# Designed miniproteins, single chains, continued (4): the designs that were tried, part 15

Each design is a single chain, and the fold is of that chain. pLDDT is the mean over its residues in the fold that is shown.

## One batch from the design tools (miniprotein)

Design m12520
Fold by ESMFold2-Fast:
Structure m12520 (fold): chain A 91 residues (1-91)
Amino acid sequence: GRELLEKARELLERAKRALEEGKPEEAARLAYEAVKLAAKALGDATKYAAEVLRAIGIMLDGELQGKPEEAARELIRLAEEVIREAEEVLA
């Protein structure tokens, strides 16, 4: 599980950098991958499904509203939340 969490943290940091560089679509992609890896680290299929569906909802809302920067920020926030939960569970 720890290897998934380590990779999720690396992807989250890359997502934050991409957003700072004005690349919201890349930031959203990286944050989505971080959410998936962190959710897998939880070891709970129901929580995995819930977090992945939340991420998909954020991406879809961002596309429908034409707000890629807001979607990227929300995905980064979600990735931070799921990583924190996984860190607590794996401690």
Scores: mean pLDDT 85

Design m12521
Fold by ESMFold2-Fast:
Structure m12521 (fold): chain A 84 residues (1-84)
Amino acid sequence: LAREAGELAVEAGRLVARESEDGTLGAAAAVLGSGAAFSGEVLGDAGAAARDSEALVELAREAGVEEAAELAREAAELAREAAE
């Protein structure tokens, strides 16, 4: 669960970085995706991973990358399951 959530968050961040016309939004999304994976997989803080993934959903929507928003939403759900 935590690893799968992290993989989805990283993929979502990479999609925003690739598809976003705004390099700052892309960089922020990549940091959030990597941060969610680090928090969940390395720190075992699934709550932090879920929050970072939810922030990534908002960034992906702002960037107009709907596929990345869906991946980030799935990452947040899996991170919440891992927290139980």
Scores: mean pLDDT 76

Design m12522
Fold by ESMFold2-Fast:
Structure m12522 (fold): chain A 60 residues (1-60)
Amino acid sequence: SLEDLYKELEKEYEEKIKEYQEEIEKLKRTNPEKAQIMEKEFEELKKEWEKKLKELKEKA
């Protein structure tokens, strides 16, 4: 169902968010410049994921 798909995607996105935050934290210690770039890309990805979840919820 669309509801089950929504819950699965929400869980996947939450997991990816945690992974990105962990990677960014590591990069801040070893390569701050790359950490800044990754953080900017991560913010764009979060907006994309939020939009996908919203669209899926509206179709349900």
Scores: mean pLDDT 82

Design m12523
Fold by ESMFold2-Fast:
Structure m12523 (fold): chain A 57 residues (1-57)
Amino acid sequence: SKEEIDKYVKEFEKKVKENLMKRGVTPEEADRRAQELADIIKKMLEKRYERGEKLPK
Protein backbone atom coordinates (compact mmCIF):
# COMPACT_ATOMS: atom_id res chain seq x y z
CA SER A 1 0.00 0.00 0.00
CA LYS A 2 1.00 3.66 -0.27
CA GLU A 3 1.12 3.82 3.53
CA GLU A 4 3.72 1.00 3.59
CA ILE A 5 5.78 2.90 0.99
CA ASP A 6 5.70 6.09 3.10
CA LYS A 7 6.74 4.17 6.24
CA TYR A 8 9.58 2.41 4.42
CA VAL A 9 10.84 5.66 2.86
CA LYS A 10 10.89 7.48 6.23
CA GLU A 11 12.89 4.67 7.87
CA PHE A 12 15.23 4.56 4.87
CA GLU A 13 15.82 8.33 5.05
CA LYS A 14 16.65 8.08 8.77
CA LYS A 15 19.13 5.23 8.18
CA VAL A 16 20.84 7.06 5.30
CA LYS A 17 21.22 10.23 7.36
CA GLU A 18 22.69 8.27 10.31
CA ASN A 19 25.14 6.44 8.01
CA LEU A 20 26.30 9.67 6.34
CA MET A 21 26.85 11.35 9.71
CA LYS A 22 28.90 8.35 10.91
CA ARG A 23 31.09 8.85 7.83
CA GLY A 24 31.78 12.50 8.71
CA VAL A 25 29.11 14.28 6.66
CA THR A 26 27.61 17.33 8.39
CA PRO A 27 24.05 16.97 9.76
CA GLU A 28 22.75 19.57 7.29
CA GLU A 29 24.34 17.91 4.24
CA ALA A 30 23.37 14.43 5.44
CA ASP A 31 19.74 15.57 5.80
CA ARG A 32 19.73 17.05 2.28
CA ARG A 33 21.30 13.94 0.70
CA ALA A 34 19.05 11.57 2.64
CA GLN A 35 15.95 13.49 1.51
CA GLU A 36 17.11 13.43 -2.15
CA LEU A 37 17.75 9.68 -2.02
CA ALA A 38 14.46 9.06 -0.21
CA ASP A 39 12.61 10.91 -3.00
CA ILE A 40 14.27 8.69 -5.62
CA ILE A 41 13.41 5.52 -3.68
CA LYS A 42 9.81 6.67 -3.20
CA LYS A 43 9.39 7.24 -6.95
CA MET A 44 10.88 3.79 -7.68
CA LEU A 45 8.58 2.09 -5.16
CA GLU A 46 5.54 3.96 -6.51
CA LYS A 47 6.40 2.72 -10.02
CA ARG A 48 6.74 -0.85 -8.71
CA TYR A 49 3.37 -0.52 -6.96
CA GLU A 50 1.78 0.70 -10.24
CA ARG A 51 3.12 -2.45 -11.95
CA GLY A 52 1.85 -4.76 -9.21
CA GLU A 53 5.41 -5.73 -8.20
CA LYS A 54 6.41 -6.85 -4.70
CA LEU A 55 7.23 -4.03 -2.26
CA PRO A 56 9.80 -4.30 0.57
CA LYS A 57 8.42 -4.87 4.06
Scores: mean pLDDT 79

Design m12524
Fold by ESMFold2-Fast:
Structure m12524 (fold): chain A 76 residues (1-76)
Amino acid sequence: LKELLEEAKKIVKKLEEKGILDKEEVEYLRNLLKEAEETKDKNKLGEALTLLYILAEEAGDEKTVEEIKKLAKKLE
């Protein structure tokens, strides 16, 4: 879980730097990942990854979409 959370945090930062995530989306995702870490809740991590997937796919960032898919598969 900790490794998957760190990878998800890196994806959030990368999408923020690319301008795909706005400030409110970054804050929401960081809060979800913080809750997932504090509660050990895989479902909250899955929720964050689902939102990241939707936003990356809408932006056409195919490389990040594939990274998110690999991360989500490790969570199963």
Scores: mean pLDDT 81

Design m12525
Fold by ESMFold2-Fast:
Structure m12525 (fold): chain A 79 residues (1-79)
Amino acid sequence: TQELVDAAKSVPEVVAVLFAYEEITPGEEKKYVIVALAEAATDAQKEAIRDHLEAQGFVNVEVTELRPGVVVVSAEKPA
């Protein structure tokens, strides 16, 4: 969880990390971070977040905007 939080904080568009959690179900071990952006996310900003996390070694990165400026990022780190 901390690795994903640190990676998300290093994205220039991210103003704050609001929440971080892990799926506790065996076989579905994904990490989630909810981040705040200053404004509603553009497709380019969502791709920048994905690219940044992939560069940090995360895989299966999904970026979903729940509300304008509130984005959920889910990611896995390979074993």
Scores: mean pLDDT 75

Design m12526
Fold by ESMFold2-Fast:
Structure m12526 (fold): chain A 51 residues (1-51)
Amino acid sequence: SSERRRKLVREGSRLHLEGNVVEASRLFREALELGATPLEIVREVRELLEK
């Protein structure tokens, strides 16, 4: 579902910020399989990271 994709993107982005990049990558790949776009992922990470 779209909710699941969004939660995976958000959770992956959080893990990325924590330095857990391996787990973040796994969640991002799963989100992409569920129809998320690379742009959505990049945007979420950027938004959590200060501009």
Scores: mean pLDDT 80

Design m12527
Fold by ESMFold2-Fast:
Structure m12527 (fold): chain A 68 residues (1-68)
Amino acid sequence: SAAEKLEAIKEELNKDPRIKAELVGEGTLRITTTLDVTSLIGLALRLMGDYPDLEVKVEGDTITLTAK
């Protein structure tokens, strides 16, 4: 399910101490980081490539993944 996919992504991302990923409801994963803008954009692009079934949105220093 989308929820199981988001939970797995959350656990993987949280292995990096610069990244905090948390579920904000049943269909959305919010990602906050201490990364610079270039590294943040790189992470967002990687997520877009790895998870085409998810909507990836960047708002300031935050990335959100939403089930389509």
Scores: mean pLDDT 82

Design m12528
Fold by ESMFold2-Fast:
Structure m12528 (fold): chain A 60 residues (1-60)
Amino acid sequence: MEEEKKKLLELIKEAIRKQAEKEGRKVTDEEIKELAEAIYKEALEAGASIEQIKEAIKES
């Protein structure tokens, strides 16, 4: 679970970086980390599984 969380957070961070670059937005590593953790927490609180979160990242 901990390793899966770490890997998933890294995928979310990469998705945030890619999206920000596409939109021409400047984000710091700290902002990316905070946002990734918030997204992960919100998804789990909404009842999403790790598999569902991975699928959402792939579609983004």
Scores: mean pLDDT 74

Design m12529
Fold by ESMFold2-Fast:
Formats: C-alpha cells, structure tokens, sequence
Structure m12529 (fold): chain A 67 residues (1-67)
C-alpha cells in the first residue's frame, strides 16, 4: 500500500541524511553542500509521495463509490 511505501521513503530519507552527515565528517563535502543535497532530495521525494497519495486516494474513492 502507499502507507508501506511512505514508511520506506521516510526510512530512506533518514538513511540518506545519515550518509550525507558521514560525508561531512570525512571532509568529502561542506555543510552547505550537504544541506543543499538533502533539500533537493527531500523535494523530489515529497513530490513523488504527494503524487502517489493523490492517485491512491482517488483510486480508492472511485472504487468505493462504484462498489
């Protein structure tokens, strides 16, 4: 279900944040670069989640109204 997908995406976001923080500690990126990358990734994921939620809700509503 979309709920399971949402839970997975939240987990992935936390993992990505952790990995980017590790890059910062290793000196492979600056704080500003890490924050920019996180922000961009979050934006993409939020759009994907929004689209999926909207489609799932519309599909379920239609199915319930029909049968």
Amino acid sequence: SWKELNEKLVKELKETEKELEEKLKKGEATREEVQKEISREIGRILREIGDLIQEELEKRRREEELE
Scores: mean pLDDT 74

Design m12530
Fold by ESMFold2-Fast:
Structure m12530 (fold): chain A 56 residues (1-56)
Amino acid sequence: MEETIKRLKELGERLEREGVRRALAGKPMSREEVLERLAKELGLPKSKVEEILKTL
């Protein structure tokens, strides 16, 4: 569980940087896109990713 949280934080930081870049380019990422990408990268369902994010 701690390993998953650590990976989620690292991916979250990367996605935040990418999200800012995309927003500045006029192509912002939706919350759903962020959750789906995190779910794919971690191999978890979106509901589990949302649950973990609530604990951060």
Scores: mean pLDDT 73

Design m12532
Fold by ESMFold2-Fast:
Structure m12532 (fold): chain A 102 residues (1-102)
Amino acid sequence: DLERRNRVVAIVEEALKNGEKEEEIKKRLIEAGVDEEIAEAIAKAIVSKKREETIEYLRKAAELAKKKGDTASLDALGVIARAKGLDSELATKLLSGSAPWL
């Protein structure tokens, strides 16, 4: 669903740009049709200040999104990884489920 994908990605990009709070990000994602568990993990990844915590939340969100077939959220995780300065290889492995930390 291209429209849903674009909405979820836009929410994530706006949250990263504007420094939105975790609860606000989570609510917006749920309103866009993202599962609550995935929305929580995405919001935590966006607001996290520590690299290790960000990676852990991105990994959790990617695993949940794959199990639920949520490709829109997987695309949004790629945006977060790039915005947080993660290496492109690491970001690709995270989203594919073959992350170096697994």
Scores: mean pLDDT 79

Design m12533
Fold by ESMFold2-Fast:
Parts: sequence; structure tokens; C-alpha cells
Structure m12533 (fold): chain A 58 residues (1-58)
Amino acid sequence: MDKNAKFDKEKLEKKLKELRAKGTPEALKEAEKLKTEYEVKLAEQKSRERKVGEAELP
């Protein structure tokens, strides 16, 4: 956990595994939600970072 990027990813992976280990339908739903949300956020964050210079002209 030296890098925030690694920390976030590892933390999420841990949570996903823990939720799946529970084996409850609710936990499985949460795991799927977290995974989907993370992927969407990751993609959006990457795109945003690359176009930062084009955002907020003034």
C-alpha cells in the first residue's frame, strides 16, 4: 500500500473477495455493483485526466 492507485485497486479486490466469500445474494449484488462502478469510474478518470488541459478554458 505504498501507492494510492495500488491501494484502491487492492482494497476493492479484497472487498469483492470478501463479499463473494459471504455467498449471500445481497453480498453478490454489492460485489457486482462495486466492480461495475469501479470500472466505470476508472475509465472516466483516465479520460478526464488525459483531457484535463482541454477542460476549464478560463
Scores: mean pLDDT 68

Design m12534
Fold by ESMFold2-Fast:
Structure m12534 (fold): chain A 80 residues (1-80)
Amino acid sequence: MSKEELKKKAEEYEKLGEKALKEGNYVEAAEYYAKAALLYKAAGEEEKAKEYYRKAAELLAKSLPEEKREEVLAAAEEFL
């Protein structure tokens, strides 16, 4: 994919994460933010990648025991 396509997909997952967060689906929001972070990293947007990966980690930390956090993050990595 081009960098432009990767950025657009990252923005889509960013918005899906925000929607899931507003709906109280914290695990789903974390998964979308992690996917956005990986896509931003692939597009060369390191600053945004760090921001969204941190948001994902913070949501997982408050919502899930540590064992399940790794599962959600691994699912996001499989996407990329």
Scores: mean pLDDT 76

Design m12535
Fold by ESMFold2-Fast:
Structure m12535 (fold): chain A 60 residues (1-60)
Amino acid sequence: EKEKLLRLARANKIAAESLELQAKAYKDRGGDESRVKTLEQAAEFEKKRSEELLKKAKEL
């Protein structure tokens, strides 16, 4: 279980980084600001999820 939580945490961190890059690319293209905000919020959510999972893994 601990090993699984660590893998999930890494996956969520990678997802967050990918979403941040997508948001920046979309913004640089002159895309819709509401879309950029949605991507940035999704990235922040994945980042927090990764941190929570990492903390739980350390408790095990």
Scores: mean pLDDT 82

Design m12536
Fold by ESMFold2-Fast:
Structure m12536 (fold): chain A 70 residues (1-70)
Amino acid sequence: TSTTNNISNIRSTVQSMLTSGSSFDDVKSRVINMSQNLPPDVRNTIISIVNSSSSAQDLITRIQDLINSI
């Protein structure tokens, strides 16, 4: 679905930012911004994951788990 594709794009963006040495705060801001085009329920889930994640790698794992649950 287009929602799954959007979440996959967020995951890929986080991986790319991690590889380029971006700060976790920059990663969080980018993910929240990218989530604005998602349905409210999915957006709130992504924001919750971002706020509860301890690192960019943890965030990637949690987003992948979300994709696998859809």
Scores: mean pLDDT 82

Design m12537
Fold by ESMFold2-Fast:
Structure m12537 (fold): chain A 77 residues (1-77)
Amino acid sequence: DLVEIGERFAVMMLAPDVERYIKEKTGEEVEIRSLEELRRLAEETEDEELSEYLRRKIEEAEEIGRRLAEIFEESAK
């Protein structure tokens, strides 16, 4: 549960940059609210550069989420 909460925070922090990148690259406005939305976009896009960017952001969000989960655990002691 803490990992899920951490991932939600990570997505919230990363969403503005990801949304800007997608708009600049594709002209499409998207709202990124979850890690699953990022995974779906990476899977469905035909643009290899965008797919690579999104996969890196997914890895970054998962890493941040894991780190935040550890911080939440530490803070609760």
Scores: mean pLDDT 78

Design m12538
Fold by ESMFold2-Fast:
Structure m12538 (fold): chain A 103 residues (1-103)
Amino acid sequence: SLEEIHQRILEVLERAIAVLEEMLAKHPDDPRLQAILATLREIYERFKKEPPSLEDLERVLMALGEAIRVAEQHGDTPFVAELSALRDELVRLRIEYLELLKA
């Protein structure tokens, strides 16, 4: 259902925010992490109030991609793995969401 996919998208975003908060605690001087976290929090607040837009889903995917690059540059292999898994899950959810919107 659309409601089930919406809830799963929120859960992915909650996990992504938690990972970014851990990354920021480890690398407090990296301004990219603050910017990524702010973007994810902004979109999460919108997704709590209304159905996810495709534009915002794309913005989350781009933000996760940037977070993966930052984690890789810091040598944080566990964060790279976790963020990559979250990005892959969101890609699958976006496909399911698009199919439900067409039905």
Scores: mean pLDDT 90

Design m12539
Fold by ESMFold2-Fast:
Structure m12539 (fold): chain A 68 residues (1-68)
Amino acid sequence: ADAQARLAQFKELLEQNDAVTLQVLERELRRAGVSPAEAEALLAKFEEQLKRNNEGALAYHRERLAAE
C-alpha cells in the first residue's frame, strides 16, 4: 500500500515535470522559427524519450521499494 502510494506520487511528479519541459521546448522551437509541423514531430519524439526515461526511473524506485 505505502509503496504503491509513493510510486503513484513519483509518477505524477515525473508527468508534471515532463509537461513543463515540453512547454519550454515548444517555446524555444517557436522562437527558433521551426515550423509548427516540424515542432510537433520533434515534441512527439522528445515526449517518447521522456516516457522511456520515466519508465527507467520508476523501475529503479520499484526495485528499491521491493527490497525494503
Scores: mean pLDDT 80

Design m12540
Fold by ESMFold2-Fast:
Structure m12540 (fold): chain A 69 residues (1-69)
Amino acid sequence: SAAALAEEARRLVEEARRAIEEGRHDEALKKLYQVQDLGVRLVLLGDEAGAREAGREARELLKQMGVTV
């Protein structure tokens, strides 16, 4: 369901934050790209608000890591 995907995206964002704090940048990057994939799935399921929130959080963390968004 869209709600389950949104919750998974939120969990991955929090895990990415912890990975960044611990210097595990490869793991953080992997998780943030998973959030981007879930955002696409949320759009396809009609949860545009959930997709927008997930994308915003992921972009902020990618920017913090110096990745072009």
Scores: mean pLDDT 82

Design m12541
Fold by ESMFold2-Fast:
Structure m12541 (fold): chain A 72 residues (1-72)
Amino acid sequence: SLEEKKREETKKRVDRIIAEMAKAFPLSPELVEELRKFADELIENSDKPADEILAEVTRRLRELLLQEKKKQ
């Protein structure tokens, strides 16, 4: 239960940051959903702290933004 509460808090924190990223960058709803799924997979499949998960999400965002620029 304590571990589940900590994971739930991490999910809420990460989702909030992703929502803030979506406001700061012109992200499509599909990209936002992709980032959320990526973050959820990391939270469920690793014991990484929130800061490490946020670093991985930020790297993924940069990668997706670079791919979108290449398509334009």
Scores: mean pLDDT 76

Design m12542
Fold by ESMFold2-Fast:
Structure m12542 (fold): chain A 65 residues (1-65)
Amino acid sequence: EKKEKLELLEKAREEYLEMLEKEAKETKKKELYLQIGTLYLQEGKEEKAKEYDKLAGADSRTLLP
């Protein structure tokens, strides 16, 4: 179950990356970066999620207890 969920999240992430390549508007690009970051976080890829949060203009998601 979890493996299939991760595969679906990876596919969704790739679709958002394709949307990013087609998007010219900065505000929409930032929204796509946030969505990609959320998908990485749901996949358990916290470092990648932080990278995309930074790209979206979020400097620090430092509330890991």
Scores: mean pLDDT 71

Design m12543
Fold by ESMFold2-Fast:
Structure m12543 (fold): chain A 76 residues (1-76)
Amino acid sequence: MKIEEASPDAIERMKKRYPQEYENILKAAEADPSEKRRKTHLGIIDGVLAIEEGVLHTDRKLGREDEVAAWEAEKA
């Protein structure tokens, strides 16, 4: 199955919430000559997005509705 971690929406979400992680993934993928390892670097995006969901869960609990709404707009 093809993994869609590199979708534009997912990338924009990562750039906004985790710019350092996004840059690290890009640099690692760009520097890596192995297609297998490049896929592994892109797979880290899924992990970062899972962390993003955890942060949003916390934001909802803290009543930060604007943050949740902004993330949903970026995800869509």
Scores: mean pLDDT 59

Design m12544
Fold by ESMFold2-Fast:
Structure m12544 (fold): chain A 90 residues (1-90)
Amino acid sequence: SKLSEATKEALERAIKALSQGTVAGASMAAMILAVALTLEEDADKELLQKALDIVNKLAGEAGDLPDSPIDKAKVDKAIAEIKKLAASLD
């Protein structure tokens, strides 16, 4: 794998947060990915930025309250896209 262990852990934690299907979960995922993006080297940064963009788009389509549900199909699609990005660099 070309991904660092820290990047893999950040992606796994972000996916777990997204699987909650709420705005708070998506916000937590975005925070995890944003922090990882500040700590990792250039090869991982492109993947982390793309994952963060997916999460931010999902969160932007949701309600304003932390407990607001996000459409399950949109959550599942976002998780699948992030997993596909991670697999492409493994």
Scores: mean pLDDT 79

Design m12545
Fold by ESMFold2-Fast:
Structure m12545 (fold): chain A 79 residues (1-79)
Amino acid sequence: SKKELAERARKLVEEGEEDLREGKELLKNAKTIEELTRGIGLILRGIGLLFEAELLAKKAGDKETLERIEEIRKEFGLK
């Protein structure tokens, strides 16, 4: 159903935003190659989760979630 797709999309947005925030903080404070690698991995995972959320939100017709994804992408310099 559209409601289930919208709920899944919102959960993926929350997970993706958290990954992007954690990744950005790790990159800002990285003192080792391991910390840098983890930060990069979180950024890439967050980007992927936002792409999945966008697909689900489009199928659900969830304009609010699509707008939130665009805002997050702008916040993290992905747009």
Scores: mean pLDDT 89

Design m12546
Fold by ESMFold2-Fast:
Structure m12546 (fold): chain A 87 residues (1-87)
Amino acid sequence: ALLPTPSVAESAALLAKARALPEEEKKKLSAKLKEFVQKKLEENDKKIEELATKEKMPKEELSREVAREIGRLIVDVVDLEAALLEA
């Protein structure tokens, strides 16, 4: 089985807490998750520039790999947001 990442464990803890929260608090938690993902996207963009500058890997290859990772993170966050809104 795939080992859960620390981010997945934190997400599971947030979901457990969200289950007991009022609707307004669920919306606030969802907004915080969106901000977290946005910061991650910005950090990844900076990392691509640093690696491209050092000429260790073509920028196109880095962009493809990072785009896939970003896609996975977006899907995970959207799923969490949907679950929080449904609960």
Scores: mean pLDDT 60

Design m12547
Fold by ESMFold2-Fast:
Structure m12547 (fold): chain A 69 residues (1-69)
Amino acid sequence: SPEELARARAEMAQGARDLIEKAKEYLKNGDYRKAGIEAVAAMVLAGFAGDQETLDEARKLAKEIDEKM
C-alpha cells in the first residue's frame, strides 16, 4: 500500500542518517575505510528513500573520505 511504502522510505531515510553519523565518527577516528563503507551505504539507502538532502550530504561525506584515502 502507499502507506507501507511511505513507512519503508522513512525507515530507509532514518537508516541513511544513522549511517552518516557512523561514517562521521569513523572519519574523526581516522578509520577511512569504514567511514567510506558507511557513507556509500548511506547514499544507497537515501537514494531508495528518495531523500535528496540526505543523499547530497552522504555524497559530500564520501568525497571527503575519498580525498583522505
Scores: mean pLDDT 89

Design m12548
Fold by ESMFold2-Fast:
Structure m12548 (fold): chain A 57 residues (1-57)
Amino acid sequence: MRRTEGGDPAAAARAFTAAVEAGDDSPEVLADRLAAEGAEAVLTDEGVIELLEPGNG
């Protein structure tokens, strides 16, 4: 798996934490939403959402 910084990882993590606390969303739902937005995310075996780097790096 590859990770894209795509800006501010801390801000992205805070946004996800706030969404989970407000909506109590499952990791699968969060990963699906990221994929729908085109962020290309993968849910790891540990339940962590990891953003994939688009294209060749």
Scores: mean pLDDT 54

Design m12549
Fold by ESMFold2-Fast:
Structure m12549 (fold): chain A 143 residues (1-143)
Amino acid sequence: MSKEEAKRIAERVAEAGEYIAGELETQRDNFNAKAKEAQELAKKADEMGNKEVSKKYRDIADKYQQAADDLSATIEKVREAIEKVREAMDGTPEQIREAALEGAKAVREGVDALLKGQVTNDEIDREMEEAKKEYEEFLKKKK
């Protein structure tokens, strides 16, 4: 493999990593926003005297926050691997190839985290919807 061919492949790996890191950051920010919403709903349910639904909303907020924290760790690993790929560009073809392979591995782990995050989001969203229904039924009975 020529140095120019190795650099071309490594640049594509770095570009893919930056794209995946951006998608992970968007998903993390969505989890953080949903955690905040669940915390606000927990407070409202507690103020209305429904401690059971308040606890469910707090548990949901903790799950969204944990999902966001897990993504933050993956984002840092992907970004670190891409920085190493870019730093290796001035090296030997062998060094560029090694960095590109490690970068590609980090991109794959980022894609896996993004797909798992989508499943986690769907599961927690279902729990949130159930808690919202329980709270609405509670409010109807208080009339």
Scores: mean pLDDT 90

Design m12550
Fold by ESMFold2-Fast:
Structure m12550 (fold): chain A 81 residues (1-81)
Amino acid sequence: SEKVEKLKERLEVVMDTALELTLIGMEIDEELGLSEVTEEERKELEEEFEKELKELLELAEKEKGKISVEEIVKKLLEKKK
């Protein structure tokens, strides 16, 4: 289905954007002295986003496009612990 393939491409863009926003947040927290980010933590974050993307692509296939991108973004922001 063309719609499913298009959704998968857009999910990749959304996940890339979410990762960039997370990195910006981490930099701000470090500058404000709220946290110190390690190379290992950055790699773990990138790996988590890659894993989430893979799961989303599988869901897009299974659900035939019935995936809430908004809820995904909300969960990524909520997971900032």
Scores: mean pLDDT 74

Design m12551
Fold by ESMFold2-Fast:
Structure m12551 (fold): chain A 75 residues (1-75)
Amino acid sequence: MEEEVKKAEEEIKKNPNNADAYIRLGEAYLRLGDYEKAVEYFKKALEIDPNNERARKLLAEAYAQLGKTEEARKL
């Protein structure tokens, strides 16, 4: 889990516009229960790739875990 976070962070350092790396980082934080960080990274992935359906679905899941059901419903 922590190793996945480190790998994603290294990918972001090499390619700051790598939406997939931000998605992986968000997924790692989602699994760790850090839903606020997961939301932050999925939002960053969508800033880079606005049509990324995977990032949108995962962002909705993170919002639902935070009890932000209205934000989740909009995605």
Scores: mean pLDDT 78

Design m12552
Fold by ESMFold2-Fast:
Structure m12552 (fold): chain A 86 residues (1-86)
Amino acid sequence: SELEKEIKTLERRLLAEQIVLDFYRALLNTEDELEKKVKEGKASPFEIALLKELRAQRPVIQQNIADSERRIAELEKELEKLKEKL
């Protein structure tokens, strides 16, 4: 049915948004791990350069997380409404 196709489309969109969210969260975790490594004097020159870039991008990464969380919440509400029609 068209309803079942729409549900599957939204489920795929939700999965894609969750992957994007997990990616951005992984970037924040990488920054935190690199900051610890730099403070402990264990970081390579490449890792120090990567940390500098991640720090510069932190506000954008945080905004992308917030935007992704909002889109996920909207998709979950839409999915719930459509599944109630089954």
Scores: mean pLDDT 89

Design m12553
Fold by ESMFold2-Fast:
Structure m12553 (fold): chain A 89 residues (1-89)
Amino acid sequence: MEIKEAEVLLSLGRAYIGLAETEKKRGKSEAAGEALKKAAELFLEAARLGDEEIREEAVREIERAAELAKEAGQEETAEYARELAEEAR
């Protein structure tokens, strides 16, 4: 049950990454940062519920969210996402 829930959370987190990339292309850097923050939180929850494979994937996705936040000029969100990646390990 929980592994399937973790997979759903990974998918939802990836949807927020897509939203963030769209908002960044539209020049909405703050909205992109908010979407990336939500994505990182969803990936952390997936890491907590999933097995080691899901955890490793979630950590990679959180690190991607941090890099995208930095590219969007959202340094506070980037730092927050990096902290969540450490918690997910």
Scores: mean pLDDT 84

Design m12554
Fold by ESMFold2-Fast:
Structure m12554 (fold): chain A 56 residues (1-56)
Amino acid sequence: MLEELREKLSKLTSEELAEKVVEALARSDSGTIAELAKQLPKEARELVGEAIDALS
């Protein structure tokens, strides 16, 4: 799940941002996720939202 998300995010944004988002999701760090989401394009933010829903 998170590996697939990382690959998809890296195609929509930078590899570094994709990795940071996946790490924050793995830690359930909602504050960091929200902060990183502001740096992401809309399409990437939608993917992150779907991942949060799937992990909840």
Scores: mean pLDDT 78

Design m12555
Fold by ESMFold2-Fast:
Structure m12555 (fold): chain A 60 residues (1-60)
Amino acid sequence: MKKIDEEEIERAFALMYAALLIKSGGLTPEEAARRVEELLRKNGFSEEVIEWAREYARSL
């Protein structure tokens, strides 16, 4: 497993939590995954973090 910056992971968790709250409002797993990807890219996260977060959002 490649090493990811701990601060990037922490911020990714915060964005994931926000996406989960949006999902509670009736979004599909695919929509939640896409929003997480867009939020992470907009905030300058690495592709490794984005890919991990997308998989996690879909697994909900």
Scores: mean pLDDT 68

Design m12556
Fold by ESMFold2-Fast:
Structure m12556 (fold): chain A 130 residues (1-130)
Amino acid sequence: APLPQVTLTQSPSSVTVAEGGSATLTAQITSSAPLSQFIIRWDQVNSDGTVTPVASIDAGDPSNVQISPRYQGRVTISVDLAAQTATLTLSDLKIEDTGTYYAVAEYPRGSGFDSRARGSGTKLTVVPAP
């Protein structure tokens, strides 16, 4: 059988927040497979193309969350299986958090991945506090 096709549509497409603020990024997952079959990962991509992992969640076991050391205490990640959505909330934003954030769906969960899809992206700009 062919691997499931996956599309991740992210919102907002862009957001600007003052340093110390918070941002919530959402990915809508469209696939023939249910969200519970995927690991959802969030990556930050800087203007120079540098990729920094942010967090991941096992959508089939949503208590299984990994948060990258640079984001510890500042990030929450969740999934809504009924709505087929994944959400990343960043708090206590720093100027260096500026970048494009991509949701990535990996299939199947649990044993590595045979398929990976990247979302449409959210451009986050963090500006100095007024």
Scores: mean pLDDT 85

